Designed miniproteins, single chains, continued (5). Designs and how they scored, part 57

Each design is a single chain, and the fold is of that chain. pLDDT is the mean over its residues in the fold that is shown.

## One batch from the design tools (miniprotein)

Design m17949
Fold by ESMFold2-Fast:
Structure m17949 (fold): chain A 63 residues (1-63)
Amino acid sequence: SKYTVSELNQKLLANPEDVEARKELIQLLKANNQDMAVDAVIADFKLKYPDKKDALAELEKIA
């Protein structure tokens, strides 16, 4: 990823619906073996956007 975890968190504070930022964050957390943090990023999106099933599936696929 071209962004740090901190930068990606800032992007998500500005736009929580940014699926690409969430995908990059998940990839970074997964590379660091932070499985619980990956689950939290996905759960947060599911809670905030329960109707965005296609986007949720994209996040779950890379987890």
Scores: mean pLDDT 84

Design m17950
Fold by ESMFold2-Fast:
Structure m17950 (fold): chain A 61 residues (1-61)
Amino acid sequence: GAEKAAEQARKAAEAGDEAGAAASAYGMILVSGPEAQKLAQRYAGLGAEEAAEGAVLAAKM
């Protein structure tokens, strides 16, 4: 579930699909606990590549 969404966000960011990366990161927020949501939101605010990184970290929590 969460790990696949995080990997998808990372691949989208690498392909230059900033909107896709952001959408995947927000999808992760909806299925994660409050601490994972806060982390993902913080990284999403820094840019698409950072949003993907935040989603990967959230998936590991």
Scores: mean pLDDT 59

Design m17951
Fold by ESMFold2-Fast:
Structure m17951 (fold): chain A 75 residues (1-75)
Amino acid sequence: MEEVEKLREKAEKALKEGNFQEALDYIGRLIDLGSYEEALELARKLMRETKDKDVPVELVNRLIGLELRAIGDLL
């Protein structure tokens, strides 16, 4: 779990600093490691933070893609 824990911490730090692109990258890494529940939680936090801020629509599109993947077994 050390890799998952490290990525979670980095994603949380990036969210605190407003580095949404960096946070999105770490969330993607969590998905690659199969930590879907943690990735989904962070993706939801990122979505809420970006709702209050002027951010590129491409970040929102990536976030949606990550959320769908994090759900797993998408039929």
Scores: mean pLDDT 72

Design m17952
Fold by ESMFold2-Fast:
Structure m17952 (fold): chain A 69 residues (1-69)
Amino acid sequence: EAPPGFKGRKLVVTEEAEGLVHIVTGVSRATGIESWVEIGGRLYPASEVPVGRAGEEWTLLVPEDVELS
């Protein structure tokens, strides 16, 4: 389950896993709070996100006050 103060966003890896890593890293730097990605029921810190395959679904955990665009 998502930690208190965080919300899950479903992300689909469409072109490259590097794009997803950049999004997660960007959120972490923008907020000053460590962001987490759920992959296969396991939580990874933004700096340790493994390479995903196109078409895989990941859940990004972001602070509730952060808008991703």
Scores: mean pLDDT 53

Design m17953
Fold by ESMFold2-Fast:
Structure m17953 (fold): chain A 104 residues (1-104)
Amino acid sequence: LYLKQGEMYLLDGQRFFKQGKYDEAISYFDQAIFFYEQAERLGDPDARGNLARAHENLGLVYYKQGKVQQSIDHYRLSRDLYLSLGATSRAQQIDNQISQLEAE
């Protein structure tokens, strides 16, 4: 239940992001995180991967708003979640993005 609710909010957040509606996108991604955290609490094995995706999306939207520190914070959370899942290649891609933002 919670995983499906989180996915609905994640997809809606991505739609708002594509429309340039960054504040709405953030609100929906925050809701997705809330539901994915509930799914993780109940032992859903897919919850961590979805949390990583939601934080990655927040990293991108904060960057688009010029909020570089909030962008880095969410990318770091996403990277750490992917590392905890053994998704080393994806974690490395996000770490490279963090390094680029820190150089700005």
Scores: mean pLDDT 89

Design m17954
Fold by ESMFold2-Fast:
Structure m17954 (fold): chain A 72 residues (1-72)
Amino acid sequence: VQPLSDELSRVGTDGERRIDDLKKKTDDLKKKGSSPDVVKSLSDELNKTHSDTGRTVSDLNSRVLDAWSSSS
């Protein structure tokens, strides 16, 4: 089975890639003069993705810590 620390690293990397892709799309649409509604929607999605990724990373980190302390 894959260690939780490896999962944490992979989730973090995947999350950052997804966030970076959304940032690039949002910036590109702003430069191209796309609808403010579309830009806002992507910005909201970026914020939600960032929050979700942070929560997932925190959960995995807590599980790693819990595994280390489970024998006490």
Scores: mean pLDDT 75

Design m17955
Fold by ESMFold2-Fast:
Structure m17955 (fold): chain A 91 residues (1-91)
Amino acid sequence: LEVRVGEPNPESQTVTAVSEHPHLYTVFELYTDGKGVVRKETRAGKRSVHEFVLPKSTTLTRVVAYGIDYLEDGEPVTELVGEIELEVKAV
């Protein structure tokens, strides 16, 4: 898992999450102070990239990535593929 912080805007901070794994889907969970979990599911193949826009009043504290397969055995198989603790304040 890789997390990149973009240029701050007057209203927001952009954060890009990148995960590379062999699973068909990626779920990114962003943990923000006082707001709980923001999730995004993407169909990834080997690599998944997603951009999140966080309000200026938001502190990002943790990003978690899960790889998910739905088709190999008829059941969802979820694997933790990365976790990063950080502190990103929208300026």
Scores: mean pLDDT 67

Design m17956
Fold by ESMFold2-Fast:
Structure m17956 (fold): chain A 100 residues (1-100)
Amino acid sequence: SDLIESTIASLQSEQSATTSTLVQEVLTAGIELLQAAQTLDPDAILSAYNDLSVQILKVILLGSEDEIDTAFAVNDQVLNAVTTHLQQQGRDDLLTALGL
């Protein structure tokens, strides 16, 4: 999906610009979930989704308010791109499995 490719490029640019290790880990997990979504492999998608969820929780527990806000913005952007892609591919089963 062009949306996934453009989102990956956007997150890679943000990863290069940020000095926050917590935000870098969220960006890495988000990119991995977008790449997994392109494969349509349920195991890869669920694994990457769980990894992103863990990184978001880590930012909530250890991060500043600005890092938490950035992590939620990244999470929303990634999940919107994944949701759009899976809907376009007719994979409502995967959306249900992700709780989306």
Scores: mean pLDDT 89

Design m17957
Fold by ESMFold2-Fast:
Structure m17957 (fold): chain A 100 residues (1-100)
Amino acid sequence: SVTETVGEALRYMGRILEAIQKEDLEGLIEVALEIARKLNNKELIQLMEQLRKDPFNIETVKKAKALVKKILPSLSDDERIFANLLLTILDEIEKLIEKK
């Protein structure tokens, strides 16, 4: 249901905002991997697992963002909420990597 999806998305958003405030790159990657698993896209999960092993790999972040944008039109309304959260996380990871 939309109400259940919104509740779960708000819980993810709380974790994302805390990780952003702490500049916790590892925490952002962990939430990204959980959302990728929720979306059940094998290529996206593999990219997030690669990012977990090599957290400063900007090319992996760019590939993941491109893949999320590519699959977005084929997702349900509920899945699109999680996909947009994942895009937000990937943007924040990219910013943290670029700060050096």
Scores: mean pLDDT 87

Design m17958
Fold by ESMFold2-Fast:
Structure m17958 (fold): chain A 87 residues (1-87)
Amino acid sequence: MDALLETARRLNREYSDEELEALFREADKDGDGVLDREEFRALLDRLGVPRELQDPMYDEMMAVLDFDGDGKISFGELKGWLSLGVR
């Protein structure tokens, strides 16, 4: 969807890999290196993603980038999704 791809492009443009990793680590309350749905929403709030796009964004990432199949998002999966917005 255009809105999700525009969000991915904005985040990749406005945030460096180092900044994204720092925010990811801050949202990772369990310290397990992955984000569940609630932790991912907290990250998206920090990144200024509109609330109405947060659940669609999570669902898109689960559908196309969830290589673990556990319903959690790694930093690598987040980076992979953001890369779609730079094409």
Scores: mean pLDDT 73

Design m17959
Fold by ESMFold2-Fast:
Structure m17959 (fold): chain A 84 residues (1-84)
Amino acid sequence: TKEELAEAFADYLDNDSVSNRIRFAEAYAKVDPDFKTQLNKAANLTEIAGLGKDKFYELVPDAKREELKKLPKKERIAKITELL
C-alpha cells in the first residue's frame, strides 16, 4: 500500500541498510507492476537490495534527499506521504 511504501521509504532514508533496501523494494513492487516483474527475476536477496537501491536513487535526487534528511522523522514521513 502507499502507507507501507511511505514508511519503507522513510526508513531507507534514515538508514541505508540491506534490510531497508529489501523492504523498500518489496513495498515499491506492490505499487509498480513493472518493478514487481524485475523483482521476481532476482535470484537472491542481494539482487533485491540492489534493485531497491537503484529505484530509491532514481526517485530521490541528491538535492531532495538532503532536504528530507533535515526534517524530523515524523515530518519526513508526512512529506514522503504527500509525494506518493
Scores: mean pLDDT 79

Design m17960
Fold by ESMFold2-Fast:
Structure m17960 (fold): chain A 62 residues (1-62)
Amino acid sequence: GKVSKTIEEVAQALYESFRSVLEPLYKTDLVAFDKALVQLGETNPGKRRTLREQLELLIDAQ
């Protein structure tokens, strides 16, 4: 059945699919990193902030 995706599941999926783009942006240009999340479909500022925080944790856990 259809299940609601959590922000953690969305962050994991984006990390797995777009790591090669998102990881360098996080390390070098946080403004471009935020803009990339908007382009990937997260336009809600509150959800995008939480999504960014989850992605930052995934990147830093390497």
Scores: mean pLDDT 75

Design m17961
Fold by ESMFold2-Fast:
Structure m17961 (fold): chain A 58 residues (1-58)
Amino acid sequence: SLEEVLKALKDNGFEVPEENRGKVAEMYKQAQGSINTILDLLKYDESVREKYGIKKIK
């Protein structure tokens, strides 16, 4: 679910603004439900973080 994805991102040091929840849901659909794929993209690609307004805090 979207809430599970958002929790996984927060637990891994990524902050998602409330207005960007829909963008995370789209990313999750494109990753075919793979949270690990999303985490890898956010960990290694600053441009992806910037595009979705996701801040790396750890």
Scores: mean pLDDT 79

Design m17962
Fold by ESMFold2-Fast:
Structure m17962 (fold): chain A 66 residues (1-66)
Amino acid sequence: GAAEAEAIRRRLLEAGASEELAERIVRALQDGDGETAQRLGVELVTRQGLVEAGEIVGEAIRRFGL
């Protein structure tokens, strides 16, 4: 729900993700687009070195059943 999406967005921002990228990831999760969410999570790790942010995306994909 909206509260879960907000919590994930906040965790991504705290882990160093940009506001724009966190919003794109949360939209992908809400739309059931696990492939886009996973791709953006990989980009956080590989381009920005944000390993914790990537782990948050992986956990969120699992919790959304994607």
Scores: mean pLDDT 84

Design m17963
Fold by ESMFold2-Fast:
Structure m17963 (fold): chain A 74 residues (1-74)
Amino acid sequence: SKREKLLALLEALYEALKDRLSAEEAAWVETQIAKLRAGEASDEELDALFDRLLAAAFRSPESMAVLLAVAQAV
C-alpha cells in the first residue's frame, strides 16, 4: 500500500540521517514513525516528518544523494 511504502521510505531515511539529527529531533521522528505504523498520523504530521528529514539531509551534501534516491523511489 502507499502507507506501507511511505513507512519503508521514512524508516530508510531515518536510518541514513539519524547521526545528523539531534537527540530531540530523533525522538520526535521515532514518535511520528510509530504514529504512522499505528495509522494515527495526519497528512500534516506526515508533511512535517518529511520536512524535518529533508532539512537534516540538506545539512550535508553527502546525505543529499540518499534523500534524492529515496524521493525518486516514491
Scores: mean pLDDT 69

Design m17964
Fold by ESMFold2-Fast:
Structure m17964 (fold): chain A 73 residues (1-73)
Amino acid sequence: MVEDQLYAMFTSIIGPDQAQRIMDGIRQAFRDNSPIDHIINGVRAMLRNQPNATDDDIQRTIDLVRQYYAQVS
C-alpha cells in the first residue's frame, strides 16, 4: 500500500518512467543498507528541481519514503 502510494506520488510529479527508476533506486539503496537520511536528501533535491512540485508535494513524498522504509526494515 505505501509503496503504491509512493509510486503514484512520484508518477504525478515526474511521470511513470522516472517514477519506476526512482522506486528501483530506493529499493536498491535499502538493500545496500544506505542511511535513510541519504535517500531522503536525494529525493528532496530531485523534487526541488521540478517546477511543478509544491512544498506540500515534496513533504508528502518524503513522509511516504519514511513510511516505506519503516515497512521494509
Scores: mean pLDDT 81

Design m17965
Fold by ESMFold2-Fast:
Structure m17965 (fold): chain A 138 residues (1-138)
Amino acid sequence: AEEKRKKALELMKEGRNLLSQGKYDEAIKKFEEAIKLLESLPESPETLRQLASAYVNLGRAYLLKGEYDKAIEYFEKAIELARKANDPLTLADALAVLGMAYLNKGDFEKAKKYVDEAYRLLPTNPNVQEAKKLLEEK
C-alpha cells in the first residue's frame, strides 16, 4: 500500500514537471499511471485527496492541448472527489480550471458560475485569480 502511494506521488511530481515543460502527452501518461495506482488503494480521505489532485492535473494537460470536453470530464471527477475528501484547496482549483475550460468553449454563463464559486471558496488561490481575470477580460 505505502509503496504504491509513494510511486503514485513520484509519478505525479514527474507529470507536473513534464506539464511545465509543455510535454503534455508524456505528462498525461504519468498522471494516468498515478491514478491507476491510487485507485488500487483502499478508499480513504488521503487517497481521495490525491486522486482529486491527479484528476485536476490530468484535466489541465487536456485543457492545454485544447481538448476541452476531456478536460471538463476530468475536472468534474476531481470536484466530486475533492467534495468527498473535504478538500477546499483542490475543490477551488478544480472549479477555477473547469471555469477556464468553459470560457475556452465560449460558455460564459457556466464559466462565470464555476469561477465565482471558486472565488467564494479561496479568492487568493493563483488559479482562481487567473480564471477571474480571464473572465473579466471578456
Scores: mean pLDDT 89

Design m17966
Fold by ESMFold2-Fast:
Structure m17966 (fold): chain A 72 residues (1-72)
Amino acid sequence: MKAIVVDEDAERGMKKGIELVGGAITTTLENAEQGAEIAERTGLALVIASKDKEKALELAKELAEKYGAELI
């Protein structure tokens, strides 16, 4: 995958992901690792939708490092 987007609003996050790479998949914190695997296989951006921005950013940083993605 090329990019990971963290947003409280899944729809807004999806729009950001689509603007960056032409397509996105959205997930929750609980399903973020599964979402990352799908995003990697499909070349889509991953959107992590969560009100807990600090936890979402920590997980997003780990996934970005693992998959070589840019964190937005």
Scores: mean pLDDT 84

Design m17967
Fold by ESMFold2-Fast:
Structure m17967 (fold): chain A 61 residues (1-61)
Amino acid sequence: MLVRVTAREDVLATGERDVLIEKGATILGELLAETEETVTVRTASGDVLTFPRAAVEVTPL
């Protein structure tokens, strides 16, 4: 499922390469996993990133 992940605050997205996402920035990708604590998305560049769910908003595309 394609989703938009929007950062509610500056957040470090963890993965094979950790990425700092600034407050208000959006990441588009395929939703791989979603729990009460985390959201995992594969970006268009192929990176797999895990976000703390409390720090992001996830919107289906």
Scores: mean pLDDT 83

Design m17968
Fold by ESMFold2-Fast:
Structure m17968 (fold): chain A 85 residues (1-85)
Amino acid sequence: SSELEKAKQAFELLMKLLEELAKRASPELQEVVREFREIFEEEHARLLAGELSSTEALGRIAERLLERFSLEQLRALEEELQKLA
C-alpha cells in the first residue's frame, strides 16, 4: 500500500535525523531525543506488524509525546530537526 510505503520512508528519514541530532545535541536535548526515538520506534514497530495504520501510529505518537514532554521541549526538538533537514 502507498500509505504504508510512505510511512516507512518518513519513519526512516526521521530516524536518520534523530541519530544525527543525538550526536550533536546538548545533554538536556539528548534525553528528549532518546525518549522521542523510543516512542517513535515502538509505534513504528506496531505499524510494520500491521497492528496500526499510518494515521493511527501518528496519532499515538502525538499522544505519547504530549504526555511525556512540554510543548517547549517539543518545539526545541522541532527547531533542531528542521536545521538538519
Scores: mean pLDDT 76

Design m17969
Fold by ESMFold2-Fast:
Structure m17969 (fold): chain A 88 residues (1-88)
Amino acid sequence: SMKEELIKAIDELYERGLPVEYLELVLTVAEEMQRFKELAEAGTPREEIVALGRKRAPEFAAMIARAEADTSGITEEQVKAAKEKVLA
């Protein structure tokens, strides 16, 4: 399931010592994918879904830029919070 894949991704980011911005990016991408799925199932036109994705693309680029500048690692507390959010 998407929840199981997200939990695995969270653990892998933590084990690799990656910064929290990658954790936030993974969660934000998953939320956007779920939103696009719901919009498609509701019959929303493709052009409208694409426009929504384009509108949010600068936010993802900014998260990646912050992650590249961040030398800190994800904390155990941040892992716990992210997993609780996924499993809610």
Scores: mean pLDDT 84

Design m17970
Fold by ESMFold2-Fast:
Structure m17970 (fold): chain A 89 residues (1-89)
Amino acid sequence: MEARAEELAAAASEADRQEAEERQQALLEKYLPKIEEAEAAGDKEKVEELKEEAAREGARLVGELLRRAGASEEEAEAIARLWLERQRA
């Protein structure tokens, strides 16, 4: 599955990969200040919640990129789930 994910990512256009990078950057800009605020407040539960939320958003972006590269909906979901599990490790 991971090799297939890499194959699909490689098949994506340069423009689609650039858009994915921009969306990844926007995701970081969205969650990083919130995580830092929660860490400064000592709210460990909120930090974990925000990290989980960011990981789920990232998995969604991966799924969208794969679908644009020609993956089926089921294939994109399976690969996005594997990506999400890796973020939890």
Scores: mean pLDDT 74

Design m17971
Fold by ESMFold2-Fast:
Structure m17971 (fold): chain A 83 residues (1-83)
Amino acid sequence: ATATWRVTLLNEKGEPLISFDVEAPADATAEEVAKLGLKKMTGLKDSEIISIETVERLDADRAVVKITTKNGTVYLLVERLPA
């Protein structure tokens, strides 16, 4: 099954800057969805991503993911939206 996920870029204070909705499997990991959202926002290639780590699980549908790239580190809120 496919779900709509919201990926939100956070600033250094944890405040939302911009959000993108992406379609991904309902059982996708937060790391997989965060990577998809970042690629949609920035056009980054897989070779430019150094590491992906879930830093906080807020609930079953929401997590904060840290992605380190060649250009720096970003924090993304990943949310699986209700059907």
Scores: mean pLDDT 84

Design m17972
Fold by ESMFold2-Fast:
Structure m17972 (fold): chain A 62 residues (1-62)
Amino acid sequence: MAKEEAAKKILEESKKRAEEALAEGQKSGKVGETANKAVQELRKEGPIKASAFGVALAELQL
C-alpha cells in the first residue's frame, strides 16, 4: 500500500512543522497568524502538504 507510506511521511513532517509553528506562535502571542503563514508557505510546496499541516494544526489546537 504505497499511498499509506507516502501519506504517513507527509503527515509526520507536517505535524512536526505544526508543532514548531504553534510553539513560535505561543511565544509571540500570534498563534493564528504564524500558523496561516506556515500554511501559505507549504501551499507553495504542494496542496497535500498544506492540507496535512492544517489537519495536524487543528489536532494540536483542539
Scores: mean pLDDT 70

Design m17973
Fold by ESMFold2-Fast:
Structure m17973 (fold): chain A 84 residues (1-84)
Amino acid sequence: DSLAIQRALAAASLGYAEGIGNKKTVEMTQKMIDELEAKYPLSEEQKAIMEEGRERAKELAKKGDFEGVRRVALETALEVAKLS
């Protein structure tokens, strides 16, 4: 339960980092996500939701809409939690 939620939040954080161009944070967060997926694999549906959340957060971050990024992070976590 909490692991799926934490990973959804991490996906949104990854999108944020990509949107603002923080390459170091992108590389570190991606590595952490990959390691967690190897140990605790999520369903394809949960992964699709997280990928959508990541992309939405990235586009909002590029526009400087940080409240939008926060909202997308929470929405993504809730949708992933419904499947857990």
Scores: mean pLDDT 83

Design m17974
Fold by ESMFold2-Fast:
Structure m17974 (fold): chain A 56 residues (1-56)
Amino acid sequence: SAVEKAIAALEAATDRATALAAVDELIRLGAVKPVELSSSDSAAEIKEKAKAALVK
């Protein structure tokens, strides 16, 4: 599914831009609740926040 592909992209992301793109896709698909990301957040912090906001 598109959600599974987006989760895989998030897990594989090593840089901030790739992690942000994956989070935006997951929010667009409704798989992640809207989450406020800081411009200072690292890729790891973005992944952590996104995983905490996973709907199911």
Scores: mean pLDDT 79

Design m17975
Fold by ESMFold2-Fast:
Structure m17975 (fold): chain A 69 residues (1-69)
Amino acid sequence: AAPNVNTGYKLTEEQKLAIVKAANEAMKRGLSKEEARDLIYKALLEAGAPEDVARQIAENVANAVALTQ
């Protein structure tokens, strides 16, 4: 598979849902990249993701959201 992130962590279904919900909320509210990153990071932590994984994924998703805005 093509490497798209350098974490070896397997996301749970709950963590994937948390990302989708947080990203959709950020897009609906027109949040900045930083605000979107913080929202996604917090959602991932609440879903039980490790801090380093949550940070990396939140940054990647926030970048994608910002590119769409």
Scores: mean pLDDT 76

Design m17976
Fold by ESMFold2-Fast:
Parts: structure tokens; sequence; C-alpha cells
Structure m17976 (fold): chain A 66 residues (1-66)
């Protein structure tokens, strides 16, 4: 079993949606993928800037059959 873990910071909900769509297409194209775990967190942590921007942290784990 091959395990790949990746972390992404996505600056908008639109980019998060695009990421999920691409991931779905990749899963459908790769029959060796046995498990996918996707953790999404809204990281609204700008205490010094007080900006109205939302950043999404995406942790992706893909398990493939070997």
Amino acid sequence: MEVKEETYLLPSAEELGAFVAELRAKIEADPDITRVELEVRNVDDAPLSEVDTATFEVRLRIERKV
C-alpha cells in the first residue's frame, strides 16, 4: 500500500471547489486508489490584520493499491 499525504492552503471557496472537482476526477481516473481522506479547515487567523479573508487548509491523504 502506497500512502501520499499533501497539505494545501487555498485562499478562497472558489479554489476549494476547483480542488475538490480535480480530486474527484483523479479518483475516477485511477482504479488503484483504495482510500481518500480529505480534511478541510477554515483558517481565519489574522489577529494582527483583521482582514475579511478566509483561507482554507486542506489535508489530503491518498492510499493506493500496490
Scores: mean pLDDT 72

Design m17977
Fold by ESMFold2-Fast:
Structure m17977 (fold): chain A 78 residues (1-78)
Amino acid sequence: MKNMLDVLKSLPKENILKLDKDGDGKITADELVRLVQRKLGVPLPKEDIEKAKEFLVSEEGQKLLREITGEDIEVVEG
C-alpha cells in the first residue's frame, strides 16, 4: 500500500505551491493533509492525520517538501 510519503512525492509540485496563495512561502500542515486525502480519495484516520502533521512540520518534512517543490517553503501548524 502507498503510504502518505509516496502520495506526497507523487503530487505535482504545482498543486503543493497553490497552497501558498498569498506568496509568503508558508503552507499549513492541515492544507497538505487535505491535499493528500484528495489524492487518495479517502479520509485518513485521525491518528494518521496527527502523525502526518507532526512529520510535515518536522525538519525532515520541511526538507522533503523543499525537494519536491524546488522552492524555499515552510510548513507551519494550522
Scores: mean pLDDT 74

Design m17978
Fold by ESMFold2-Fast:
Structure m17978 (fold): chain A 99 residues (1-99)
Amino acid sequence: MKLVVEVEVKDGKVVSVSVSGGASEEAQGLAKALAAYYIGTKKASSLTVTLEEKDGVLYITLEGKAADDPSKTFTEKLEFKSIEELKEYLRRKSLEELA
């Protein structure tokens, strides 16, 4: 299963979301939540989240551009053993931002 979520940002807010590929509604929601988190923390002007499931493992690649310099790109690669692990990761990151 492969899902691609492309997000456009203006003034630090998500203004457009494009979703392509086949994935569950839950996986789509989690990919969008992950995108929102990275846009907020990295101050990105755009972000592409690629979520791929293989043998029960979720492989996530985040590729984006910095809001202050669109020539600067960043890439993050994440691996989760399940959808539940991804949910736990997002919950923990939300708590870190509040600490």
Scores: mean pLDDT 72

Design m17979
Fold by ESMFold2-Fast:
Structure m17979 (fold): chain A 94 residues (1-94)
Amino acid sequence: MSEEEKKKAIEIMTKALEEVLTSKGASKDDIDKAKELLKKYMDAKFNGDDKKAEELQKQLSKLMKEAIPDYSESQIASMLTGSALRLIADSIEL
């Protein structure tokens, strides 16, 4: 996977995350932190660093719970699952 393809996948996911957080009234600071954690999580997944990815996923889930308390754990998990992210990345490569 090229750096360009990884960047496109990250941009799509961070845009989706930003839209959700903005619609729920999260602060810009929380949105920016969540986007940064998501970028690191995706980079870890693309590099096969599963331990780092799990750590970042937990950090992102915690931050999102604090930023939008009404957002369910399952909704956060579905956004961060490897299968969902892989499907998005594969769609960008195709």
Scores: mean pLDDT 69

Design m17980
Fold by ESMFold2-Fast:
Structure m17980 (fold): chain A 85 residues (1-85)
Amino acid sequence: SSEELVEQLKAHIEALKTAKTVEEKVGATLGAIGSIVEAYLKKDKEALEKMKELLKKAAEEAKDPFVKSLLEKLAEGAEKALESL
């Protein structure tokens, strides 16, 4: 369901926000990409719209410039995925 895909992304966003190492940040980012790609392949516009909103909000709240940049790029990815459907 759309909610299951969104919940999956929320877990990856939380992992990225709490990550201490570069390896943890990369892992969380790849997980988030996987969730966005799954929503795109399922043509789940509702999930992609919610994902975009969550990623934008997380980016606004991020204090680490690197994490902020990653979240902004993920939000852009979700938006482009939505636009391509």
Scores: mean pLDDT 88

Design m17981
Fold by ESMFold2-Fast:
Parts: sequence; structure tokens; C-alpha cells
Structure m17981 (fold): chain A 111 residues (1-111)
Amino acid sequence: SLRERALELVREAGEYLRQGNVVEAYRKLAEALKLLSMELLKTTEDVPRAVGRVLRAIGEILDVELFPERVTVEDVIRLAREIIELAEELGDQGLVEAAREVLRIAEELKK
């Protein structure tokens, strides 16, 4: 399922952050954000908003492909928070917990 693939990507992002690889963590989170936005699109009555979320996630993927050197820990924190919000909207507690762990690791790296 899209949720299972997103959960795996979020967990991989956490492992990349533990290795100090911020760029790869961002790539994994951007792909997870895309998959979760697509999952929300299947169940929402607010189709324009859900489509906008998918397009924005695609923009995040393109941005890191074109300008990986611009990726910061703050960008990872932002994507992790957006994944938490989407996971809460989907009612997926396991995904919320995985994304909160990524947020915790990223905030520790900011010190």
C-alpha cells in the first residue's frame, strides 16, 4: 500500500539523519509526502486542495534533484511536520510515531 511504502521511506529518512546524510533524508521524506498526499486524494471531498498537496510534494522532489546543496536540516524538520499532519488526517498512528522520531532526530542535529 502507499501507506506501507511511505512508512518505510520515513524510517529510512531517520536512518540517513543518524548518519548525518540530510540530503538523502530529505529525498526519502519528499517521496513519502507525495505517497501520503496521493493516499489522502483517494478519500477527500476537497480534491483541489489534495491535488495541490501532491503537486507541492512533486516540487520538493524536483528541488532536491536540481539543488541538493540547498537542502538544510530545517527543510527536513518542515517535511517531517507535514508528514505528521497528513498521517494524523489519515488516522495512521504508526506513521505519526515514525515521523515524530524523524523530527526528534532532525531537531537534535540542529543543536
Scores: mean pLDDT 87

Design m17982
Fold by ESMFold2-Fast:
Structure m17982 (fold): chain A 85 residues (1-85)
Amino acid sequence: MGKKLIEEGKKKVEEGLKLIDETATKDGVPLEKLEEGKKLVEEGLKLLKEAQKTSGPNEEIDEIIKKAKEFLKKYEELLKARAEA
C-alpha cells in the first residue's frame, strides 16, 4: 500500500514542473498557468510526504521532494515580486 500515492505524487510533481517550465519558456503565457503548475507540484509533494510517513524513508522520493521544494521556493519569490509590481 502507498504505491498509488507515490505514483500520483511523482506524476503531479512532474506535470507541475513541466507546466511551469513551458510557461516560463513561452512568451505571453498567463500567470494562471504558473499558478496551476505550482498547485500541482504542491499536491504532488503532499502525496509524496504522506507516502514517506507510511512506507518509511526512500532516497529517490527524498530527492524529488528536495528538488521540488527548492523549485517552489524560488518560484514563490518570483510570483511574490511580480504580484507586488
Scores: mean pLDDT 72

Design m17983
Fold by ESMFold2-Fast:
Structure m17983 (fold): chain A 83 residues (1-83)
Amino acid sequence: MEEEERKRKIADLFANYGLSLLEEDPEEGADRVAAGFVQAYKNPEYREAAELALEKLREIGSKNPEFKEAVDRAVERARAALA
């Protein structure tokens, strides 16, 4: 339970941090969000939380149309960089 709780908290932090970057500058923020997620994926300890955070960010985008395009762009760039 503690490990699952930790992963959820990390995922929430990643998603909220990503959203804050997109709010500052949607274009530059998308690049910074992608770079941050790539860095998280390099650490096996954070990989699962990073995956969960990308899904949370995508959900936030679907509920906030003003950010949807920027969120989709950030997620796409993160996924492409991890391929």
Scores: mean pLDDT 74

